Designed miniproteins, single chains. Designs and how they scored, part 92

Each design is a single chain, and the fold is of that chain. pLDDT is the mean over its residues in the fold that is shown.

## One batch from the design tools (miniprotein)

Design m3194
Fold by ESMFold2-Fast:
Structure m3194 (fold): chain A 91 residues (1-91)
Amino acid sequence: EEERKKLIEEAKEIEEEAKKLLEEAAKLAQENPENSDLVYEAIGYAAAAIADAGAALKALESGSLSVEEAQELIENAKKYLEEAKKLLEET
């Protein structure tokens, strides 16, 4: 089932990117406390992206969710990751 494998790879990529973004945001919060509100909001979105991508990955690997349900989690993770990126670009 190629669709499932493709979604697994996509979920892994999103999770990895969100983790890197979370590390960058944590560093920015420490270096620039004046911008802390935006940075902490970005941390929140990055954490949400990790959670949804991780949940999709786990569900796809175990077969506990349909491809459609996993795709919804991946789309949510992408939205959270995009919001986190926007907030960090503003800081």
Scores: mean pLDDT 81

Design m3195
Fold by ESMFold2-Fast:
Structure m3195 (fold): chain A 102 residues (1-102)
Amino acid sequence: EAKELLEQARELAEEAVRLAEQGDFEGAYRQAREAAELLLKAGLLLISKEDPIGAVLAGAALDVRREVDEASRLPDRQQALQQIKRAARRLAETADEVIELL
């Protein structure tokens, strides 16, 4: 349940990194945003089960969402792509770490 959402979030985050490396801002933004929403859903699900890692995941998801949205407002396209790439990589890493704990 939560693990499946985390695995999907990781896959979308890895795709966001790939698209950002190709210079596809729209694709990278869309995939990173969707990954953050799945990470948030996983966090909320774990909170409903009284698992303390749920709050950590929800916080991480909100931080990634904020960074990705901020990147969309940057005047420098290359800076925006690098910010999305960093946020997506951190999301994938967080998802991997938590999957190992579940």
Scores: mean pLDDT 88

Design m3196
Fold by ESMFold2-Fast:
Structure m3196 (fold): chain A 113 residues (1-113)
Amino acid sequence: SSRELLLEFADRVLELIDELIEEFKENEFSAEEAVKKLEEVKKKIEELLKEVLPKLSPEEQAIAKSFADNVIDALDKIKEEIEENKIEDNDLIVEMLESVRNAARSLKDYYES
């Protein structure tokens, strides 16, 4: 069903965020490397959105786009913080990403209801 595809899309986005969190936990990234990793994840989210959109109803397309836009905007804000402050503290970046994951999970839970 298209609803299952929408929920699978949200789960795939959450999985990408969790994988990114683990990379920051396991590696000591510079600010430049951190920004590059965030851009790579944003691109993957945009690609997943592009792949799922044609398979969804117009109402579900609006939900998927809203979900993706919220996550991408949050990642852009983290990127701006890293660039402005030259953040090399991967633990701080993990904390910021965990906030994004928690917000995204709450949005998914809302759409599941």
Scores: mean pLDDT 87

Design m3197
Fold by ESMFold2-Fast:
Structure m3197 (fold): chain A 65 residues (1-65)
Amino acid sequence: MEEELERVRELAEEKAKEAGWPDEYIPTFARIAEGFLRLDGFAYSAEETVEKVFEAVKDRPVLPP
């Protein structure tokens, strides 16, 4: 559980940096991905969770705080 949360955070940061997002958005994106993994009861992998959240945020031009 803890390791999966850490992996989601690392993958989310990597994904956001690769996409060229501002540094301020990276922690927020990581927190959102972590929250989604928790809400799903860890039903999805860290990789799947990060991808789903990224797609959702990408379709919405504003990442909420």
Scores: mean pLDDT 70

Design m3198
Fold by ESMFold2-Fast:
Structure m3198 (fold): chain A 110 residues (1-110)
Amino acid sequence: EEEKKLNIEIDILIAFAEIGKVVFPENQELYDKLIKLAELIKNDAPEEEIRKVLREMGLSDEDIEKFLNLSKEDQIKILENVLNAISRNGLTKEEFAELIKKEIDKILEK
């Protein structure tokens, strides 16, 4: 049941990101990366696939390993917060990477 609930939350995230690509075409690349990350997490893809996408978005190897050590639920929570930030103000590639790092650090801080 919990796994089914998380998969529905991921599908909702992907749907909102797809809408974002239509409404904010200038941010299409960031929405595409967010969709790709969400799909990889949903399907329990090999960690190497997730590392590849995160590197393409400008994360350091240290921050990538921190992300991969988070729960699936916390990974998706980060992606939801990033989606909201893109949809509010847009993000550069650098701001996208920095926001993911900041959200990882927030989860690791009590």
Scores: mean pLDDT 82

Design m3199
Fold by ESMFold2-Fast:
Structure m3199 (fold): chain A 79 residues (1-79)
Amino acid sequence: MKSLAKLGAKQIEEAIRAKEAGDEFTADVHISMALMIASILKLMGETETAEKIEKAVDAVIAGDLEEARKLVKELEESL
């Protein structure tokens, strides 16, 4: 469970790095992986953790990379 959530956080960190590098394709791949992980977590009853991942992804999509980094850190601290 925690390992899957950590993998989700890592996907968001990679998406942030790709966005900072201007690599939108790579960012979209990592966003898709993070959302897939969030969906699996919801199916497993880990709704709160999944919602934290989705919120961080929303920040990445919005281009608010500072908020995205903050949300990823909060997610990692909650694990």
Scores: mean pLDDT 85

Design m3200
Fold by ESMFold2-Fast:
Structure m3200 (fold): chain A 99 residues (1-99)
Amino acid sequence: METEKFEKAKEDEKLKEEVLKKFEEELEKQLKEDKETIEKELKDDPEKKKLYEELLERSKKALLEGLKLILEGKEEEALKLYAELAAKLQAEYEEFLKK
């Protein structure tokens, strides 16, 4: 009986790892496509290109971190993380536009 509980826990952990790996690969693909678009659109503005690439990298990290929290059943913490990141990125972008 105890052995069956541990086996199910290991299976859930493997599923979490597979979901995270697949999601990370999907984010890597999207990030690459977005970077290619930015490189074409902002080739004449290297400062904006760097800013947008940094924003994409940070967004990717936040999405992956949030998914980890969701898989752990910490959905409220994931939403808080997304909200805090969105506010910070918005503030940095607004500062860039005003400067």
Scores: mean pLDDT 72

Design m3201
Fold by ESMFold2-Fast:
Structure m3201 (fold): chain A 90 residues (1-90)
Amino acid sequence: SMMERLRELERRQERARENARVLRATSMSFEASVSKEIGELAREAAELYEEGARDPERLEEHERRARELISQYEELLSSMMDAVRDALAK
């Protein structure tokens, strides 16, 4: 129904706002302690979620772009975690 579609859109906008908040906090942490590149990816993803939350017509596209950046962030983080794990093995 139309009401179910509106409720789903509201849930997606709420998730976008929460994701933006979390990624902003992550960006600040990684800029200081890990690498500027990882922090910048989290910041860009946060901005995309914030923009998607403001503009429902572009929400899907901004969410998709944010997920692509998060995927890159996860790959870099995984590589760094593997390097730390290897260093801590001895």
Scores: mean pLDDT 72

Design m3202
Fold by ESMFold2-Fast:
Structure m3202 (fold): chain A 64 residues (1-64)
Amino acid sequence: SKEKAAEATKEMALKNGGSQEVADAGRDAALRTGKPEDFARGVLKAGGSNSVATAAAKAAQEAL
């Protein structure tokens, strides 16, 4: 579900050293579309690294 993907995205972003703002951006992107590519873009736009974006997108894909 989108809610599970959003939770997984936020948790994984924080676990990989992303800030609260980066984690929130990833969660919001997951809630809007549920698409892994949009989760990664949300993280990157908020200043997250490629590593955080990749980890968040993978977690979201597995939670969907």
Scores: mean pLDDT 73

Design m3203
Fold by ESMFold2-Fast:
Structure m3203 (fold): chain A 85 residues (1-85)
Amino acid sequence: DEKERREKRLRESVVSIARLAARHARERGLEDAAKVLEKAAEIAKEDPDKAIEYVREAAKRSSGESRHLLEATLRAMEAEKERLG
């Protein structure tokens, strides 16, 4: 089923994006952003749309470098969802 394959690809992509962003957050000392992104990666394993929404809400409550990273991560996740259709 093409829909099931797209959902699997979206899950895998969102998990990958969140994990990579979480690693960058840890390396930068952005502890709160790292925790958000680690949680988003776990949510994305079951529901990538909920993970995207979780990052969106966290970005609204963040500031400075953490907000910039979360907003950039959100854009990457949304772009991947649009690309997969």
Scores: mean pLDDT 87

Design m3204
Fold by ESMFold2-Fast:
Structure m3204 (fold): chain A 82 residues (1-82)
Amino acid sequence: MTEVDVLKVDGSVVKVKSSQKADAFRFGELLNLDGKRQLMVATMEGEPAAVVLRQLYESRWINEEEFEKAVEELKKIDEELS
């Protein structure tokens, strides 16, 4: 399991948990919401990436469109990297 820092384009940062098997580069691409840059730092603390994305949405760090786009990209990357 991993804990990751997500830097949004507005400069806000949130630390989120993920058990996703994506490497930092691919996970960074997955969380590039609507062409926004995101930085990931992998650490050890586990929840599935989909749960992390939902937490970001519910805490208003990402909007509904960004959440839906990230979920679809997460499915593609998870299948590719599994």
Scores: mean pLDDT 49

Design m3205
Fold by ESMFold2-Fast:
Structure m3205 (fold): chain A 58 residues (1-58)
Amino acid sequence: MTRQQQIRRVAQEAMDNPKVSQAQFDAILLRISELSAAGRPVEDIVKEAMELIKKYSS
């Protein structure tokens, strides 16, 4: 799976989660953008996004 495909997949999981609000989804996308701009490995980006989904879903 490409870097773009992995990022799109985790963004889709956030979008499909009914416990994640629009504002929380926007915050997740902003964080993904920040980490991507900083050159972080895709594994770290996916992990951070999944942790935010978990936090907002708890």
Scores: mean pLDDT 82

Design m3206
Fold by ESMFold2-Fast:
Structure m3206 (fold): chain A 82 residues (1-82)
Amino acid sequence: GSVPEIEYFSPEEAVEGARKMVEDAEAGAPKSYISAKTVALMLLASGDKELVDYINRIGDALVAGNLEEARKLVEEFEEKVK
């Protein structure tokens, strides 16, 4: 057998991770933490380009301080994966 396959996020797990990241940012998590969390979530979602795109867009909004935009993106992400 090849090297063990990485356990990638399901769409639902990716949405949950993104939502939790927004909650952490709203609670005052530093931008460095949000950037690192975004990269980690993108890696875990890397089996699906669309999941990666949503996570990246949410992370970018949070790092830019655009909490309202990040919340809207999470809602769009949830609707997309339902």
Scores: mean pLDDT 80

Design m3207
Fold by ESMFold2-Fast:
Structure m3207 (fold): chain A 81 residues (1-81)
Amino acid sequence: AAEAARREEIEQARRELGALLQQIRDALPADFALEDTPALTEADERAAALAVNPGLEALIAQAQEVSKKLEPEAERARAEA
């Protein structure tokens, strides 16, 4: 029961991360997003994105929090599988 609930929570968090990353890409100008989409969550790319659209800081921070939540759990699941 607890393990099943945890697994479902991880799946939901993964969906939320995907949605947040899409929101970040959609908020950027198309030209900028095409150059920087895969690295947007990295520290250096965050600085560039914030220089263009300061409002994206909250979205990037949310994406990082969800990503950190998923990474330890995904790694644990992979190790146990």
Scores: mean pLDDT 57

Design m3208
Fold by ESMFold2-Fast:
Structure m3208 (fold): chain A 62 residues (1-62)
Amino acid sequence: ELTLEKEVEGVKVTVTQKGDEIEVEIEGEADEETLEKAKKMAELMVHRLKQIVKEEEQKKLE
């Protein structure tokens, strides 16, 4: 239902909420340092997505 998408130095990070489950997809070719940045971004996006879901339940933000 909710999807967040960001790009870090050519690596695409997608976080999607599916019911009670959150999927994380990292795609692109990069060195180890860039992949670590993408993983950290994915963690932040997961936390943000959980906050958005909670806010929608409480407030129905438009």
Scores: mean pLDDT 75

Design m3209
Fold by ESMFold2-Fast:
Structure m3209 (fold): chain A 65 residues (1-65)
Amino acid sequence: SLDDALAADRPAAVRDINALIEEAEKMGFTEEAKEIREVLEKYKDNPLAALIHAAVILSVARSKA
């Protein structure tokens, strides 16, 4: 079902967000890494939305570097 497919995607989204946090920290984007952690907590019930926000944060940081 659609709900089962969405439930399967949630663990993957959380894993990807954690990978983005690690990447940001390794690149020296400490403030952005903190912001991504806050986004994960804010959108804990919607990890896919958290992932989109996290990707945008890191993309903007890279564009300004």
Scores: mean pLDDT 76

Design m3210
Fold by ESMFold2-Fast:
Structure m3210 (fold): chain A 68 residues (1-68)
Amino acid sequence: MKKKEIAKKRLLSMIEFYYKRKVKEVTDEDIEKLKNYLKERMKNSTPLEKRALELQLKQIDEDVEILK
């Protein structure tokens, strides 16, 4: 289904962008590492950046739910 394909591609693109490594599948470990990376960035971010990162974390949770 196209919705699952979009969710998977988005998650893969984020993982590849942050880790600079090509991955074939989205694993729970990769998702946890990505979410932890974003949470660490939030600690050193401006209020505006922190809000943007919070929205990105919500998007990740939604994409994970779509893939289940």
Scores: mean pLDDT 78

Design m3211
Fold by ESMFold2-Fast:
Structure m3211 (fold): chain A 64 residues (1-64)
Amino acid sequence: MYMTPDQLFATVETVERHASSFSADELQTIVDSILAEVDRAYEAGLISRSQAEEIRRRLEAILS
């Protein structure tokens, strides 16, 4: 099932708020899973390129 833009942004916000509660390996797994959902949503035309780029930027910042 494709995630909606609202679901993708809500998921990213949740991960950002709780990032310190996860190990580095757990964060990498979570980020990789969300990036896969972003790619699927973008290919399905459910999110814009700018929305996809913003989500990727925010997820990369979590891993920095």
Scores: mean pLDDT 82

Design m3212
Fold by ESMFold2-Fast:
Structure m3212 (fold): chain A 82 residues (1-82)
Amino acid sequence: SNLEEIEEILSKLPKEVLEEIFKLLNKVYPVESEEDELRIKAMIAKFYSDIEGVKKDLEENNSFEDEQYKIFKEIIELIEKS
């Protein structure tokens, strides 16, 4: 329902960085539909908009599987370097 806001946030990332993040997320969240793609885009927008909140969540909750945790950390690094 906030697709325009999501696309606006994604446009702030370099194309190469966005593409790499998308590939990383697709390893744990397969894209088989337009709804799946929108979920991944919303997730990337959330990481960009609330990077400190995402970092805190990863550190304090430790509720993610090792593969998801590793991928989320790589995404954070890519966004911070952009």
Scores: mean pLDDT 78

Design m3213
Fold by ESMFold2-Fast:
Structure m3213 (fold): chain A 81 residues (1-81)
Amino acid sequence: SIVLPSFEEMAELLAKWAALGEEFRERVRRDGEEAAKLAAASKDPREAEIYRLAAELAEALYAGKAEEAARLYRELLRTAE
C-alpha cells in the first residue's frame, strides 16, 4: 500500500495553508513534481494512477484552478479507496 495518510493530511493542509500564497504554491509544485516521478516509476497501474492524479492536482493548485483542483481531489479519493 502506498502512503495514503497524506491525502487526509492534504485536505487539512489545503484548508490551513491556502492563505500562505507563494510558499504554499512552491511546496505544492515540488510535491507535484515528486508525484509525477513516482507515477512514472510505478509498476502498479492503480498506484501510478493515484500519483498521476496527485501530480495533476498539484498543478491545478499551483495554477489557482480551484474547480479543477476540487474535481481532481474527488477523483484521487475515489481512486485511493
Scores: mean pLDDT 76

Design m3214
Fold by ESMFold2-Fast:
Structure m3214 (fold): chain A 63 residues (1-63)
Amino acid sequence: SMEEELEILREAAKLSPEEAAKTLYTLKNGAKVPLAAVAYWLGTGSTVSPISGEEIPKEVLEA
């Protein structure tokens, strides 16, 4: 869901790039998301989610 995706993005944003690179987040459905990819995305100008491909304004991650 979008809420779970935003939680993953916020969690990655709290970590250092090194910590995010070695962290896997487990979704409610059991799937694992490597936060390394999320950390890389946070450093770019892209608003397209690396998880779902949906557009997410980075301002939402600051809340």
Scores: mean pLDDT 69

Design m3215
Fold by ESMFold2-Fast:
Structure m3215 (fold): chain A 89 residues (1-89)
Amino acid sequence: DELLRRLSELPPRIQKIAEEIVEAVRRYAETGDRRDLIEVETNLGILDIMRAVGLISEEEVRLVQELALRTAEELGDEELVERIRRLLV
């Protein structure tokens, strides 16, 4: 699994953010709690700021975005997939 391999090579801080995003996507799928969706959006925003200041690359941000989208797709909820896609634009 190339995505998971590349993610495992990211700095521990970024891996933790990716994990928090995955957990928030899964919680949102179960509960519909908008606070979990806000957590996803906030963590994606933190990654974008880190990219802007040169702490991570655009490619590394894209790997975490791909993980978030893949998590939503694996849950089989097209509405959730669409919501996550909107956060990535």
Scores: mean pLDDT 83

Design m3216
Fold by ESMFold2-Fast:
Structure m3216 (fold): chain A 71 residues (1-71)
Amino acid sequence: MKLSKEAVDAAIATLEKGAGPEAAKEFRDLVEKSGYTLEGFGEAATRVGLKYGPEGQRAAMEAFGVAVELN
């Protein structure tokens, strides 16, 4: 399933607030490479969560929840 621009932007804003702008940029790059699919979004959230520690993992899970809720 392809995510809406609104869902992607809201999720990235959530991740930036919790994990900072570097994590948000990496997350956006990963989601763009996957073509904005829900599966690619989940993998991007997992990779960012593992790289940026417990705060990154929490922010990535919150961002995933936001994307799912808005679709």
Scores: mean pLDDT 78

Design m3217
Fold by ESMFold2-Fast:
Structure m3217 (fold): chain A 70 residues (1-70)
Amino acid sequence: MRFPGTIVFADRATRAALGITDEQWEKAAAKLGVAAAEAGVADSAERLRAFAATKDIVIYEDGTVEVVDR
């Protein structure tokens, strides 16, 4: 399944309703955070959110999570 990167900022109830487990969310948030830090935009919430909007989160059937460009 594929979601906009901004899904990492959704509340737990919204994530659960979309079928995203806590483990998958933690992996997605960690990978997005690493990518944002490497891009130099992890220093503010607004910049991080704007960066996330340029990304998609892909969750595979095996539970693998990837952060990709749109």
Scores: mean pLDDT 80

Design m3218
Fold by ESMFold2-Fast:
Structure m3218 (fold): chain A 85 residues (1-85)
Amino acid sequence: ALEITRKALEAVAEVVKEEGFNLEKATETMNKTLKELKASLEAIKLAIDAFTALYGLLTGDEVALSLASQNPEATKLAEEAYAKL
């Protein structure tokens, strides 16, 4: 779950670096990641929180950052992906 989510966040960061932020492409990558995680509620929650944190970092959305901050593991994954920009 962690590794799948990490790779998905890295893919979003790479697209942002090359093409700029595109919400449609980010959403598509998130949906693909959620399907790969299958049926674990904890894994799905981690992925949602991590994508929310990355969205907050990319856009400066304080509400998104605040919501994601309750999951330190998700925040760390998003910060690692963002640092590659």
Scores: mean pLDDT 73

Design m3219
Fold by ESMFold2-Fast:
Structure m3219 (fold): chain A 118 residues (1-118)
Amino acid sequence: MDRLRAALVADAERTLERLRAAGAPEHVLRAVETLLRLAREDPERALELLGRAGEEFARLVEEVGVGEALVRMMRLAIELAENAKSEEELGYAGALVHLVLLAAEALGVDLRELLEAA
């Protein structure tokens, strides 16, 4: 668990730094900060939220392809972050944002362009 926690924390911290550099909205930053807190305090719960986000991304990729899936997932994450009524919802929004950034990085998609398209 400790190695997994360290990896999740490091990945979430890197995502948060990238979002801050890109000028992401405060509610998006709060969503990723919630995921980061969960990664530190309850890594199993953070993994469950990341798993759900991964399933949603895979489903969207199958339906619309990777480019459109990234835009749709970022849009969903922003909407969820703005309207979150619980830490669970905010954490899930953070997990969606985190996976979109990991996929965008792997595919060479510009983060600012993605945020503007969402």
Scores: mean pLDDT 85

Design m3220
Fold by ESMFold2-Fast:
Structure m3220 (fold): chain A 98 residues (1-98)
Amino acid sequence: DEVDIKGVEAYTQIKLSEGKSVKEIVEELLSRPPLSSLSEEVKKKLAEALVEEIERLKNSDDDELIEKAAREIAERLGVPEYAKEIYIILKGVLNALK
């Protein structure tokens, strides 16, 4: 199933209310298709990059800046085809934290 921004936001809000950390939530989101098919090493680096960017962007409403961050993460990790899925996770988690 494709995880949309609203779905990620709702999931994140529920998991935060259960006492889960942002890192645990991101790791759970990366365990779902299509990102679940990435290598274990790439998933670990992606989780670290997402947590760092979420902390940096948590007070930003600039969608262009968030989209750019997702694209730059995807390019750095050699998975540019997943830029949209990375953006969905990043935007959904950030929306839940506002």
Scores: mean pLDDT 84

Design m3221
Fold by ESMFold2-Fast:
Structure m3221 (fold): chain A 81 residues (1-81)
Amino acid sequence: SDKAKEEIIKILEELKEKSTNPEAKERIDEGIKRIKEAKTIEELKKIADEVLAYLAALSPEEEQPFIQEKAKKIVEILKKS
């Protein structure tokens, strides 16, 4: 769904804006590019999960609550798709 892609991209852009880690920002940009090219909902899920896993690993502890909040929103979007 194009709507699901747009909503996930918007959330990833919000995560990038709040991120303080340059590697995390790079992983978000890569993820956004891959999401734009994704053809199935299962590809969207895999890409989103990979990006969120990188953010959880690379981001400081103080950023984790925001990442978790946005991760839950992405899961909800994908369930509705």
Scores: mean pLDDT 85

Design m3222
Fold by ESMFold2-Fast:
Structure m3222 (fold): chain A 77 residues (1-77)
Amino acid sequence: SLREKFLKTLNLVYKAVNEAAEEKGEPLVELPEPKDIDGAVEMALAVRRKLYELNGEELSDEEAELLARSVRALLES
């Protein structure tokens, strides 16, 4: 299903972002594997925030809200 593909992709991106953070000597994102929609939203937000930080950028509140809403909509479908 699209939901299962999304969760697999999210976990792969989470691992890739943490590998990049470790290579740069930056703190890792430490989150459990998502068990529910709230956990998946939390991981998606944390991963995007870390990716922005590793590139010298900051995730805005507006972008964070849009991302959270998009992830919820996808997983609730």
Scores: mean pLDDT 85

Design m3223
Fold by ESMFold2-Fast:
Structure m3223 (fold): chain A 80 residues (1-80)
Amino acid sequence: KISKEVRDAINLLETVTGLKEITKENIEDALKMWNISKERAIKGLKELTFEQFRELRPDRTDISEEEFEEYRNKLLELLE
């Protein structure tokens, strides 16, 4: 069972993979676009696993587990 927070985190992470650079401002814009609070984003990102990402985004074979962890860690760093 995948929580709403995890689904929101996947939407946020997928959005930032399309950006030329990841900035605090771009993350805040993505949060507004998806109507996600900072607290819910942090919770979802901490819960989110690479296996869950692959299950919900099977077409994103372009993202390795290493790249996924880099994106997740960058998002958590900028949100915290």
Scores: mean pLDDT 81

Design m3224
Fold by ESMFold2-Fast:
Structure m3224 (fold): chain A 60 residues (1-60)
Amino acid sequence: SPQELADKYVEKAEKYEKEGKPFEAILWYSKAAQALPPTDPRREEYLRKASELFEKYRAK
């Protein structure tokens, strides 16, 4: 299902984030959001996480 696919992508994003690979983490959060239907509120949540991480990475 889209939800199961998104969950797997989030797991990858979290792993990369813990490994200090913010670029890879941003990619997987974005893919997770894209996997969800437009009506799922987690879509906006994951896009926000990707955006926040991108801003943090740039400010580094």
Scores: mean pLDDT 81

Design m3225
Fold by ESMFold2-Fast:
Structure m3225 (fold): chain A 65 residues (1-65)
Amino acid sequence: KKEEEIKKLIEETQKRLKELENARDYAVSYYEKLGYKHQAEFWRLYFDKEIKRLIEETEKKLKEL
């Protein structure tokens, strides 16, 4: 019951987190290699914010289960 819902939520969140982390690392590395430090910093902050949002939303859902 609730254990299955919790497992599903964790698996979905883990998959999305990995996708966001990979996108962040790719974008940051790409701009770092080009010497565009400000663009690299912008994308790092953008994805860090999205990751934080996803974690907070998931924590809220877990508390409701």
Scores: mean pLDDT 83

Design m3226
Fold by ESMFold2-Fast:
Structure m3226 (fold): chain A 80 residues (1-80)
Amino acid sequence: SAREEELIARVEALRSLSPEAFVEEALRIIDESDLPEEVKAELRAYLAEVARLLETASPEDARAMIEATVLALTGAIRAA
């Protein structure tokens, strides 16, 4: 739907953020969304793991992880 595509666009915009800001803004977007609570819970757990990995990642690895995370989040939103 148009609302789902707008949510996806918001998630895709997160690519430009720092690793610290990325996780915080992704969690905010997910929490503010109309996604089912089960999906939100899974995405929160996934983002918590991403945050942990980003703590020690090189800049190159952090960029790759953010890209992979955006793809995973957009896929989950479309599947919901």
Scores: mean pLDDT 84

Design m3227
Fold by ESMFold2-Fast:
Structure m3227 (fold): chain A 73 residues (1-73)
Amino acid sequence: SSLSNKANEIVLELGLSDLIEKVEVQQKESGAIITIISKKKTIPSEKLVTLAKALIKELNLKQPIGFEIIQLQ
């Protein structure tokens, strides 16, 4: 989706492509879900917060917003 494409542009702009494989965004009438697919077992909390703030700001998502983190093998 266009939202998921923009989310992955934000990952690249923030220099997080070494930690994050992909971000998927699903927007529903009841809110939005952001799925972060991690390349690493752990992502530093500061980097997750930076990404979350950027995604919320730039994608203009409908509240409430849920976050899921899935670790890639």
Scores: mean pLDDT 83

Design m3228
Fold by ESMFold2-Fast:
Structure m3228 (fold): chain A 86 residues (1-86)
Amino acid sequence: ADAAVAQAFYAALEAALEPHREELEEVDKNKDARRALEIIREATGDERLTAILERELELLEQEEKDMEEVRALQAELLAHARAVVG
């Protein structure tokens, strides 16, 4: 199931981000999503993941959200999660 793949992927991502937990908590408090992307890139080395998340952030920052493009990016993220998890 897609939910199981996403859960496994996020568990692996959480483990990779554990050494950066304090920095991520500060970033979340300050709502600095751009800094969060930098930390994710550094922690994971996963440029594909960071590119997908950066594009999603750009869409969410627009006055009118393109929901079709958001759905397409979520599908790309799920496809990437399947490739990473196996």
Scores: mean pLDDT 75

